# Designed miniproteins, single chains: the designs that were tried, part 47

Each design is a single chain, and the fold is of that chain. pLDDT is the mean over its residues in the fold that is shown.

## One batch from the design tools (miniprotein)

Design m1631
Fold by ESMFold2-Fast:
Structure m1631 (fold): chain A 65 residues (1-65)
Amino acid sequence: SETEELVQRHDSPASPEAARAVKEVLEKHGIDPMGELGREALKRLTVESSPEEAREVAEKLIKEA
């Protein structure tokens, strides 16, 4: 799936659900989740990160950019 590809692409321990949350937030802002911002967001996540926490990380990175 696209979510599994995203996790593998960025070598992230994040769950598919958390990775999907990052993907959806980035795509909402016109950002490619396979790019550098997606990599940075997934790098900040752990295997225990919730989809809600993943959304907050992605939104924070967009705000900081």
Scores: mean pLDDT 77

Design m1632
Fold by ESMFold2-Fast:
Structure m1632 (fold): chain A 57 residues (1-57)
Amino acid sequence: SDKEIASIRNLALVALAYGNAEQKTQAQAVLAALDNGDLAEARKQAAILKKLLKQSN
């Protein structure tokens, strides 16, 4: 699922650019999981990031 990986990576990159400190830290965790090839962990960390982004709106 290259499209899914691209979407998760884009979410993390946007959070790194525009997020608060907690969101930036979580975005780094998402990117680390993707770089390690751990897609299950990347999905888990991305779900946490999405919740943090939703709470700030």
Scores: mean pLDDT 86

Design m1633
Fold by ESMFold2-Fast:
Structure m1633 (fold): chain A 119 residues (1-119)
Amino acid sequence: MNLGELLKKASPEAVEKAIDAMVEGAREAARYAKSITFTVTAIDANGNVSTKTITVPGDPEAVAEAVRKAFELAVEYAKKGYTVDISVRVEAETPEQRERAREAIAKGILKAVSILLDE
């Protein structure tokens, strides 16, 4: 299922709960990450692509703010009828830390999707 379709149909309350779930996962990921990069890609009805990239250090507050901004931008594009995707890239000092950061992000995504699907 397309993230944009889920966001377009979701109530403001469900969107806020989904953002909170993503923020929780991202804060946990920040404990293991040197930096996290969020890329919001939006495609309009004519096939024009817009890309916004936000890179932050592995600081819980910076990562939380970046997640909120990325998700709010995705919601704005989705409401305008764009196809929207958010990709996440993690940099860490060790493979083990990178895996833990990815697990935290995956848990946040699964919880957010579950919230959006329950509407």
Scores: mean pLDDT 81

Design m1634
Fold by ESMFold2-Fast:
Structure m1634 (fold): chain A 90 residues (1-90)
Amino acid sequence: DPLERAYGEGYATALYLLENLTDESLQAMRNSPDPASQAALALIEALLNDASLEEIQARVRELLRARGQPEPSDAELRAFAEGMRAALNA
């Protein structure tokens, strides 16, 4: 099921980001001219500030575009964002 997969990937990604987030990694993203680094920083800030599901979904989309990755369906992006949000409440 693509939606169950997207949810699980979102959950795992949020846990990994939060567990391994350091001041050094944040500073590296802020100082990087790379659009993917800037998009990743925006996603992390949205997660840490308890942003809406719609905002998290938009930030994931921006990150995928910046990485040149194919854009998943809106349903898959929403499932991914729901997984990320669930990890923050675990």
Scores: mean pLDDT 82

Design m1635
Fold by ESMFold2-Fast:
Structure m1635 (fold): chain A 70 residues (1-70)
Amino acid sequence: SDRDQARAALGSAHLELDTLLQEGKLTEDQYNEAVAQLERLASDWAAGKLSLEQFLQRVEELLQQVKEKS
């Protein structure tokens, strides 16, 4: 279901952010900002402001930007 895909994407994104923080590739401030952005995306999707496709694309973009800064 769309909800299962969104939850899987959120779980994977959180795991990647946690791993980068634990490996010292993200500062605490960078981690906190990325998590806040994920929470905003999840809230917007839950409120119907983003389609599933838009939500998944924005999560991927966030992770790419974070990894590039790492």
Scores: mean pLDDT 85

Design m1636
Fold by ESMFold2-Fast:
Structure m1636 (fold): chain A 94 residues (1-94)
Amino acid sequence: SLSFEEILEEVLADPEFRSRIEEIRALEDLEEKVEAVLELLRELIRRYKLSIGEAIMLAIELLRLAGISEEDIGKLTPELNERVFEIHEEVLEE
């Protein structure tokens, strides 16, 4: 299977994912950006069969790409970990 770095490179090279990231970046509300990132992450977990650790790492990278500051990412991290765990479990249970 692909390494985390290779998955990130493929996501960034995909015109559909790039377009979706740009749309998320254009959102004005922080909460709406986070929810949109988590929806995109759900699709990526399905497609790449991400582990929970990979899903958390990818969520953080997607938040950065969406234009969220390192300070805001740090503040969101506990909630983000819980939300990513829930999404990962939901995807596995499908």
Scores: mean pLDDT 86

Design m1637
Fold by ESMFold2-Fast:
Structure m1637 (fold): chain A 73 residues (1-73)
Amino acid sequence: SMLEQLEKMIEEVRALLAAETDPAARAALEARLRELEEIKKELEKETDPLKQVSLMVRALGLYTEALLLHRRS
């Protein structure tokens, strides 16, 4: 399910945050994690399939940013 995939992305970003030692990179990862958790709350309430897809596209963007932030640190 979309919710399961989003939960896996959130868990992976949490793991990146736990491994990160740079304070600036940690703060940026925490910001992306907060946005992903807000998208999860919206996805749990959303019944419209098109809006669910839109939320997942936004989540993929944030997840990609988190991966790139960790790589740059």
Scores: mean pLDDT 85

Design m1638
Fold by ESMFold2-Fast:
Structure m1638 (fold): chain A 88 residues (1-88)
Amino acid sequence: MEIKNLELEAPEPDKVIVKWEGIGTEEYDVYRIIYEHGGEKHEIITPKNEFELKGIKPGEILKVKVIGIDGKTGEESEPIEKELRVPE
């Protein structure tokens, strides 16, 4: 499993869309997303290739890390990271 094409988009000042692509994934595989803004770290697990964040303060730096998880073994992929400064 490999994670590619991690993209962060800020279509509105209070909204960030995070998207990625899983290569060599199966339907039982999930993604762990670790994100940080305003000095706080958050984690979510999702089978989706996209999530939306709201309420991030304009001008803050959003850091996102995505890791693929094999749904049968729990084995993790190499992480992919990206950051975005939220528009003011």
Scores: mean pLDDT 79

Design m1639
Fold by ESMFold2-Fast:
Structure m1639 (fold): chain A 75 residues (1-75)
Amino acid sequence: MAKELLLEGMKAAEEGRLEEAKELFREAIETAAAEGDELTLEAIRLALAVLAAVGNEEEREVARELLDYLAELEA
């Protein structure tokens, strides 16, 4: 379920496991899009926007890449 993948991704990011977080966020985006879960997609966007604003250089790069991916799916 997309929400569970988002929560797992957030936990991985908090623990510094950025490669795992990136894959979990990507899977959460794809699952939420497939399910039409607009609330989870918005939650993912907000989580990534926060990471892009206050994260370190590596965290900001991951967040930017995922935000660009999310924008492509919304087009």
Scores: mean pLDDT 81

Design m1640
Fold by ESMFold2-Fast:
Structure m1640 (fold): chain A 73 residues (1-73)
Amino acid sequence: LEFAEKAQKIYDEARRLIAEEGIDAVLERARELAKQGKIDEALSYLTAAANVAWRRRDYKSMDEALKLARQII
């Protein structure tokens, strides 16, 4: 339950960041989190970015987010 709540908060924040600064801002945030060792948070941001991109039929941004997630894992 606590993990689901944290993931939802990250998803909402990622959606807001995408709306205000674009999907590249979320990808940059995820890279920075990964450098800090916050892998779970980075992956949550990338999952949200891929989901939003897919909903918008932006397959290039979706693929970029998924590639970055694979590099972090």
Scores: mean pLDDT 78

Design m1641
Fold by ESMFold2-Fast:
Structure m1641 (fold): chain A 87 residues (1-87)
Amino acid sequence: SSNQEKLMAEQELGMLRIQYAVILHEMKKQTPEQQIQLLNDFRDYLQKRTDQLLSQIKDPEIKEKLQKESEELLKQIDEQIEKVKKS
């Protein structure tokens, strides 16, 4: 159902955001090169996970919201990579 798909999308995206926050905290202990590697690895993981989740969602409104929110998170990761490169 649309309600179940919404809950699934919100839970999965929430977990991905928590994982990103943990990575941002833990990467402060790493070299810039290691930070870029961690961010790229998480970016790839996020892309694969969101692609898999999108394939399971049938409701077009939930699919669009999930796509938008995952794209916003990917943008944040890309901006963080550029920030590390400048440090």
Scores: mean pLDDT 89

Design m1642
Fold by ESMFold2-Fast:
Structure m1642 (fold): chain A 74 residues (1-74)
Amino acid sequence: SMEEKIRALFEEVAPQLSPEAQAILAELVENFLAGKEPSSALKRRALELFAADPAAGALVDELGRQMNAIKAAS
């Protein structure tokens, strides 16, 4: 399923991130799976965190591209 594929991608990427980045990414993934827009507070925290850590930001951007590709194929 789409959910299983996306959760597997999250499990692959999460160990490469700090605990704070993992928590933010987990909330973003749950919002994506629920078809919900992230809250303004969550979006602000994500932007601040990933701007401060460009390597983590690049991993999250790639995950986002893969998640959207899976959704488009579903």
Scores: mean pLDDT 83

Design m1643
Fold by ESMFold2-Fast:
Structure m1643 (fold): chain A 78 residues (1-78)
Amino acid sequence: SLDDLLAALEAATTKEQLVAVVRQIAAAILSSPLASPEERELARGALAFVDDPSASLEELRTVALMLAALARGLAARE
């Protein structure tokens, strides 16, 4: 669930944990029929970003928080 992913994000202390959370949230956004083309592009961009091993832990956390906010917005839509 989204709540489980948000809990995992709060508990994440490693790059591997943050990458896993980003991939799961991005997949949830891309699977939503309510996601706009712009929101889908953001999710795809995040997936490309985490595939780059040079990304810092802080950058990964920032991306994860941005995607989490987007996913929460989607969950609030009817």
Scores: mean pLDDT 83

Design m1644
Fold by ESMFold2-Fast:
Structure m1644 (fold): chain A 73 residues (1-73)
Amino acid sequence: RKEREQRLLDRAIEHLKTAPSLEQARKAVREEVRRELRDYFAEQGIEIPDEVLDRLTEVRTDRLLEQAEAKLK
């Protein structure tokens, strides 16, 4: 939801500011996105396959990094 989305965006911005490289920031954000999506689906009572979770994680990570980069410019 909005609070989770805002928290993930804030975390992505923090990782972009503090990570030694964009690649390391991306890895950290990917891990947080994967955890958040897993928790979200678990709260909805949905058992999500890892393959689907990984695909959703990549898409959302790309979106969040794009938004975080825009905020830093």
Scores: mean pLDDT 79

Design m1645
Fold by ESMFold2-Fast:
Order: structure tokens, then C-alpha cells, then sequence
Structure m1645 (fold): chain A 57 residues (1-57)
């Protein structure tokens, strides 16, 4: 279902974002860094949806 696919895309995005933050060693974000993190998260959600489509093949 579309809801299950969106949940899977979100799981990909959340995992990728956490991996990036862990690799950078970031423990606390400034307000500006939080805003950039939110923009990156939206980009990763788009990529997560693409990953879900590819995984169906």
C-alpha cells in the first residue's frame, strides 16, 4: 500500500540521516544546522521513495 511504501521511504531517510550525523560526529546542532538538516531530510525522503520503487523490481 502507499502508506507502507511511504513508511519504508521514511525509514530509509531516517537511517541515512542518522548515519550522516554519526559520521560527522555531530552531538548538538545549532539552529542554522537544524534547518539544513531538515532540508537534507526532505531530499533523503525523495531518495527513499526512489529506493522503494527500485526494491520492487
Amino acid sequence: SSAAEEAEAKAFADAWLQGILNALGVKELTAEEQQEKDRLHQKLLSLGRTAVEISKR
Scores: mean pLDDT 82

Design m1646
Fold by ESMFold2-Fast:
Structure m1646 (fold): chain A 86 residues (1-86)
Amino acid sequence: MTVGAFLGKFDKNGDGYISKEELKEVLESEGYKLSDEEVEELIRKGEKIAGDSSGKVNLKKLLEALFKQGLHLKDGQALIDVLTEK
């Protein structure tokens, strides 16, 4: 719910995907200062979690995959933490 609302705010083009630029804007709005290379790593991790390779992260697949793996996301910070972990 909170995670879904958070991700929905950043699906600005309404295609159900979050792009590198959208993810960078999200992270900057939350106070995270990442390089382009770090944002690309987050996109690759998100793609791997969502089972996609389009250069974008499918938000619905990402949420389904995270919940299927037993990850409990309570807010957008938890999603960022998951994507930034090694």
Scores: mean pLDDT 63

Design m1647
Fold by ESMFold2-Fast:
Structure m1647 (fold): chain A 84 residues (1-84)
Amino acid sequence: MKATVKIEKGKVTLRVEGSGAETQTAELPEIKKLKVEYAETEDGKGRIAIYDENGNLVLSFVADKETAEEAYKEAKKEIEKLNQ
């Protein structure tokens, strides 16, 4: 399974590809900064969470560790571009 994260003006898109392809899209308020966090879940999976500048949850995703870590890296990269 492969996860990709794309952040464009007003929108965050998370796409997970596999035997059941899923796309999650969240619309953003007019904001200047996002933050992404990664945490290991108690059942041995990984969770990513994207927050706005006020600490409100925009999007979260739970998957196997490899998929979640890949999504975290992509989200971090896209957020760094947005914050420039």
Scores: mean pLDDT 67

Design m1648
Fold by ESMFold2-Fast:
Structure m1648 (fold): chain A 96 residues (1-96)
Amino acid sequence: MPLTPLGKRVMEAGAEAALAALEAGAPVELAMRVLAAGVDAALAISLGEDPEAVLERFMREMREVAEELEKLGLEEAARRVLEVAERAVRELRAEL
């Protein structure tokens, strides 16, 4: 199914954040949660849900994953997830 351009970009942001977390030693389970959040956000936007509400929900999940990474002592992985997500959400909001 074709994604909207905005949906595709948030999915790509989730994938970039997940890869960055894995490279910094994150467990695959937490990286999969980051990927799933990007996919869920892309589908919600592409199905006509309010982009602002979806991006807020995406950022909330990214913060929750970052908190779990910090609890594991993986501060660099947490930082990378938040940096990628915050950059992507900022850029996407500028286009709304």
Scores: mean pLDDT 87

Design m1649
Fold by ESMFold2-Fast:
Structure m1649 (fold): chain A 72 residues (1-72)
Amino acid sequence: AAEEIRARIRALAEKYGVTEQQVLHALGLVLAGASDEEIVDYLVKNYGLSREEAERFVKDVRALAEEILAAE
């Protein structure tokens, strides 16, 4: 459960070339109700991701957020 979530955070950090802290920050934005467009714009400006990479990253982070919310 929690161990699987930690492993996915690490995998996302590795996949997109970002830090685990950056993945956690993006996850926090999703859980706070930020739109996909707002998060993509933030990631492009602050993480140096392309728009296409940021869009895929947001989808992966949103899937993780949905699993966290389903486990609560």
Scores: mean pLDDT 81

Design m1650
Fold by ESMFold2-Fast:
Structure m1650 (fold): chain A 74 residues (1-74)
Amino acid sequence: AWPELSPEEKERMEKAKKELMEKYGEELQKAFDNDDLGGLGKLLKEMFDELVKKYGFSPAEATKVVMEIYSEIA
């Protein structure tokens, strides 16, 4: 579950998570299933960078979204 956030923050994070799972989820799942640690690390970094630069999240917020995505794969 998301940490205790404002309704606006929660909605932004859930939307970003959904969009990134649709965009990267298949590649991320393949990297995880094949123990491709290099590919997994690259995908996680690309998602983090997109969260910060495209979505305007802080590094701490972006890390939370990436961790939630990873938790669904792992």
Scores: mean pLDDT 80

Design m1651
Fold by ESMFold2-Fast:
Formats: sequence, structure tokens, C-alpha cells
Structure m1651 (fold): chain A 90 residues (1-90)
Amino acid sequence: KLAEELAKLVEEKLKEIGVPESLAKLASKAAKDGVITSEKLWKDDKKKMEKHIKNLFHAIGEGLTANVPAKKEGFEEMEKRGIELVEKGI
């Protein structure tokens, strides 16, 4: 559920700030796969799981910021909303 909610958030927020749909879907898939992997690797360590998922969001934002002419505030909102979901879902 958390992976699906984060993937949906990433896709919707990136599309909202003008990221092309194809790239938004790729970022969404990366977020989903990364969350699932983190949950498998850190199932017994909630704090490490949260940290790794937050690092994933930072990496996605950094990779897109250099290549997409979109509002910085949109990437920051996406990260903030993602962190809120992680804190509630883990």
C-alpha cells in the first residue's frame, strides 16, 4: 500500500509541475520499486527503511531537477508529501 501511494504521489505531482507523463511514470515506477526493495531489506529496522526511502526521493528529485524545466517548489512539495506518507505508513 505504501509503495502504491508513494508511486501515485510521484506521478501526480510531477505531472502537475509539468514533467512529461512518460518521465513522471518512470519516476513513479522507480519510487515504487525502491520502496518495495527498502521494505524487504529493512523489514526489521523501521528507521533505516524510512531513511533509505527518503534518500530515494532526494535522488529522484536531484535527477529530474537538472533535466526538467519545472518549478523547484513542486519537487519540494512532492518530497514533503512523500515523507509524510512514509512516516504514517511505516
Scores: mean pLDDT 73

Design m1652
Fold by ESMFold2-Fast:
Structure m1652 (fold): chain A 78 residues (1-78)
Amino acid sequence: SAAAEELARRAEELARSYVEQVRAAAGDPEKARELRERGAKELGELINQALDLSAEAGELVTREAARGFAEIDAILAA
């Protein structure tokens, strides 16, 4: 549905924004951790909205969030 696609796009944009913010916080582990926690909360809210639409919408948004967190975790491990 168009609503599911819109939520997935919002999740992708939000995840990219947090990835960029965590990269900019390089050298400040406390700030980077706070950004990761904030991103997890906001992306979690989008996942819940998507699940309220359908299981398929939830899967799409969850995959976008998972990609963003994988990138953030890779940055924090470097």
Scores: mean pLDDT 85

Design m1653
Fold by ESMFold2-Fast:
Structure m1653 (fold): chain A 78 residues (1-78)
Amino acid sequence: SEEKSQLLSDLKNALLEKNKDLALEILNQLKEKNFISDEEYEELKQLIEEEKYDEALKRVVELDVDDGVEHLKEAVFR
């Protein structure tokens, strides 16, 4: 989870900087480490290749929030 959180943070920063090459490299690492699904990888790759950085950033934020919400559901919120 720590490595996943680090890579998601790095991907968000690459997208904010509009660094397409770096964003794709980090996305490939997330895929190789099985931190994202094949479907999520293909969707994010297409958005980044189309330079839709704002939309790609929204998707990455949703992935990060879902991980946090899952832990909270087990502890407090269901």
Scores: mean pLDDT 77

Design m1654
Fold by ESMFold2-Fast:
Structure m1654 (fold): chain A 97 residues (1-97)
Amino acid sequence: SMEVLEAVAPALTEAGKQPSLEEAARALLLAAAERAEAGDGESARLLLEYAHTILAMLAALTGDPEAARRAELAAEAIAAVDAGDLERAAELAREAA
């Protein structure tokens, strides 16, 4: 949990006192890509699950097709981690961001 907070802290600080859920999801996706690129599939998966939950919630509440598309990309990135394809997971996470 501390590593997850440390990974997103710079983006949250730049977003100001209360980042939007969209900015939080973007920070989580970028952190997930960096963890996947470092070979840390466990942390990447956890960060992708948080990002997916936020994006799926935004899609459900707002009807925004872009939020739905990004949620789908995050889910595909999770599947890539589960398949051991961390390079593909990082690519999908960056596309979702």
Scores: mean pLDDT 81

Design m1655
Fold by ESMFold2-Fast:
Structure m1655 (fold): chain A 72 residues (1-72)
Amino acid sequence: GSEELGKKALEGAKKLLELGKKLYETGTPEDIKRAKEYFQAAASDARLAAALGVYPEEAKKIEEEAKKLLEE
């Protein structure tokens, strides 16, 4: 159901955010580009979780962090 989808989206967003941070830490242009793709996906998945009412405050914080990292 929507709750299960939202929980998977939130879990996915957290994993993508952490993977993106690890890639960004390598400092290579290719890894930085991939990290930004992961941050975009994390923001999208977090937004979906919030829209589905799954831990919306936590989901919004993850979306905000991912968006902030995209601007760096």
Scores: mean pLDDT 86

Design m1656
Fold by ESMFold2-Fast:
Structure m1656 (fold): chain A 61 residues (1-61)
Amino acid sequence: MSPEERYIEAAVALIRGLIAAGVPRAQVETVARWLVREAEELFGPEVGRRLAAELERVIAE
């Protein structure tokens, strides 16, 4: 896997873990926003958009 793909998978796993642990939605959304910002800075806006879409789907579940 590319570094970008590994970051996306790790970020999704972290957010799923926070939800499973019962962390309040507002805090989960805050962490998700920071993960997307970091992805944009490290890998560019396309990777940030992909991660944002995946995390939005996970949080909406």
Scores: mean pLDDT 85

Design m1657
Fold by ESMFold2-Fast:
Structure m1657 (fold): chain A 100 residues (1-100)
Amino acid sequence: SMEDEVLALVEELLAALREDPFDDARVEALKGRIRAAVPDPALAEALETLVGLTAAEFRRLAQMRDAGEISEEEYEALAARAVAGALAAVRQLLDQHRAA
């Protein structure tokens, strides 16, 4: 289904956003696939906003780790929670779209 495809693509995109070295081509390809899978522009914008907020959270957590404020293990746990929260929010947006 479109919902299953979008969830899988968002999960892959969030994983790609955490890669070192950063793969710009893979990130842009995944963003393009999400846009192609979501013909509703309001839903596409909401998903882009959610991904952007999650990417900002990854950067914040990485800065805290690099500053020694959190351990590597705490960073991985918090990043995993951010991914889980983002995927739950995606499911909510897809459910709202289906209900409309």
Scores: mean pLDDT 85

Design m1658
Fold by ESMFold2-Fast:
Structure m1658 (fold): chain A 109 residues (1-109)
Amino acid sequence: SEPKLLNKEEFYELLKELGNTITEEKIDKEKNTYTMVYERTSPVSGQVVRVTTTSKLDPKEKKYKYLTVTGEHVLPDGVAVPVVFSFLLDENNNLYDSETVVEAPAPAA
C-alpha cells in the first residue's frame, strides 16, 4: 500500500480501524530505543500476527512522526490479515534506524 505520514493519534486510529491492538509500547532510556508491539487476530481461527518494531532514538528529540505502510499476511486458515509497518521520523523527516520483526503462523501449502 501507499506509505502514510501520521502523528501518534492518527497512527493509533489506523491500527484500531485495521483491527490491530497495541500490546506494548516502551522507551528504553539506557539503549535509547522505542519498541512497539501490535497484534492482529484472525476472526475465523483466532491465530495471531504479531509485529514488533524497534527504533533507535536521538535522546535529544522528543517528537516523532509515524511513516506507516500497510501490508497483508495470509494465515493457514486462508484469511488475509492487514499488517502495519511503522518507521519513526524526526520533525525534519529523517528516518530513525528501525528493525521490524513479524511473527505469524506460516500460510498453508
Scores: mean pLDDT 74

Design m1659
Fold by ESMFold2-Fast:
Order: C-alpha cells, then structure tokens, then sequence
Structure m1659 (fold): chain A 67 residues (1-67)
C-alpha cells in the first residue's frame, strides 16, 4: 500500500541519518527508523525488508543505549 511504502521510505531516511550521525543523535534516528519500519510492517506484513531493517535499526539503537 502507499501508506506502507511511505512509512518504509521514512524508515530508510532516518536509518541513513543514524548511520551518518554522532552516537547521541544516531540513537534518536535509529529509534525513529525502527518505529517507521514497524509501521510499514504492520500495514504490509509481507514487506520483508521492513522486518529485516526494523530489527537492525532496533539492534543499533539498543547497542547505543547500552554502550
């Protein structure tokens, strides 16, 4: 759906920002990316890329919180 594709695109945007940011800002961006990827997956459960990238964004956010 268009809504799922938009949520996925937003997730990709924040994920990219997370990769290019200082750790403090990266944490915020990876959390936002994870949220958007989850929204995309809830709207379209068949969107495997949203599951994979959502998991990875969540992992990166947790890693930054613990270290």
Amino acid sequence: SAAAEEAFARGLEYYAKGLESDPEQALVYFKQASDYFLRALLLDPSLEEARTLGTEAGRKARELEQE
Scores: mean pLDDT 85

Design m1660
Fold by ESMFold2-Fast:
Structure m1660 (fold): chain A 72 residues (1-72)
Amino acid sequence: MAAGEARAEARGQAAMDRINAEKDALLERMRAAGRALAREEIAALLQERMHLDPGSAENLADEILARYAAEA
């Protein structure tokens, strides 16, 4: 009955894990540099590396920047 559901969940989890890893890598990069990256720079990197649409990349960039600001 769960035709493709387990496979779809596994793919969704792998995609989410990749997004979280990229998010964590960008946060560590900013911490190591002691400064935030530009929002447009983060969004462009996410679009290039993960093939996200502009809206999703911008939302994720805002989330990454908010987390960095909260830790500063």
Scores: mean pLDDT 75

Design m1661
Fold by ESMFold2-Fast:
Structure m1661 (fold): chain A 109 residues (1-109)
Amino acid sequence: MEEAIKAGEEGKKKGKEGAEKAKEAKTPEEGREAAAEGGKGAGKGGMLAYLSKDEEGLKKAKEGSKAAGEAVKAAAEAGKDSKGASSGAGGGIRGVGEGIDEALAYYKK
C-alpha cells in the first residue's frame, strides 16, 4: 500500500528527529524520551511496511531504524555517564516495541 511507504518515511523522519533531540538533551531523561520517540516511529513504520508487503516502505523503515539507533547512541552520550547510556538504550528499545504494537493494532482493524 502507498501508506506503507509513508509509514516508512515517517519512521525515518521520527528517528532522525529523535537523534537530533537526544544530542541536544541536557539530562538523561530528555535523551531517553527522544530515543523512545525515534524508536517508536521506526518500529511502527517497519511493521506497517512489512504487513503491506511493500519493499520501498520496508527500505525507508530500515533507514528509520538506523536513525533511531543513532538517537539511542546520542542519548547515551548526552547522559555523560553509565546511567545516561542505560536510560537512552532502554527508551529506544521500549519505543520500538510500542511502535510495533500500534502497527499491529491498526492491521487488526
Scores: mean pLDDT 68

Design m1662
Fold by ESMFold2-Fast:
Structure m1662 (fold): chain A 96 residues (1-96)
Amino acid sequence: DELAKAEAEWEALPEEEKKELLRLELIARVKRALKEGKKKEEIDKELEELAKELGLEEVVKAAKEALESGDPELLKKAEELAAERKARLQRELARL
């Protein structure tokens, strides 16, 4: 099962690397929501709810600070991660 393999690979990652990947994923999600026309207030509320639910307050705070800074390197990393995941899904679908 490809999902079980992906979960095992995720669990094997160093804790620091897991936090960085989650931060980049949150940045990518916020950028997507903004492009889809969601208001900043709605996005901020969703992020606060995720922080409480998952115990990821530090990761969510770091993602918000990165987005507010407008750091092009961090935004680029988030977009590259999203593009890599999309390419991975397309390769898996082509293999079926």
Scores: mean pLDDT 66

Design m1663
Fold by ESMFold2-Fast:
Structure m1663 (fold): chain A 85 residues (1-85)
Amino acid sequence: SQRHRQLRQQADDVLSRNSDFVNRLTRQVRQQVRRRGLDRFISDSDVDQIVRGVFIGRQLGLPFVNNNGPHHQQVARIARQLLDS
């Protein structure tokens, strides 16, 4: 839909303008994931997607909803906590 295309463009712009910050945040979240042993249940690619989604949601004032499971929800909480610090 046109709304989805507009939101995607806004998301791409936000990520592009904040690439260094998002990359640093992603590395910090991956480190926390490994410390907690969650890396056996969730891939680095999934972690990256969750971090991007949480960051975009904060920047655009949109709720981030993760329905993929409890481990994905734990990673989203870690990302939010690091953003609040």
Scores: mean pLDDT 82

Design m1664
Fold by ESMFold2-Fast:
Structure m1664 (fold): chain A 56 residues (1-56)
Amino acid sequence: KVIDDRTFELSPWNEDLVIKAFSLPEVLDVRRQGDGALVITQPGTNAAEVLEKLLS
């Protein structure tokens, strides 16, 4: 789920998706939020595009 232009949420927590997110150069940080993860993307990227790439 996209929250803003550089942030999206993965819920529930999925360790494989979190590991994959850390492998993407477009990802700046991944933080735990509730029972899921909050993913912050690099400046100049589009969170919706990064999420699409992550789910591919």
Scores: mean pLDDT 77

Design m1665
Fold by ESMFold2-Fast:
Structure m1665 (fold): chain A 90 residues (1-90)
Amino acid sequence: MVDKIIELAKKNKVKVILYDSKSKKGAKAGKEAAKKLGIPFVPVESGEQGVEIAKRMKEPALIITDSKESAEAAEKKAKEEKLDVTVIII
């Protein structure tokens, strides 16, 4: 999982990892990937809130969630807002 997060972050030139804190897994993998990439790891309340934070930062972001509904909502919002946001479901 860590390597997959790192590969996606590098491919998409990600500057922050946003973690859906309601997820039951992936926090450790997300933190480890962020540390290896030298970028911030920020817990968020939902995938959609992650998109709002990415918009304020104006930087490419990776959102990690274990919720298909949270991921789909985040992807839809990112597309509508034309933001450089990648979403991974774990």
Scores: mean pLDDT 86

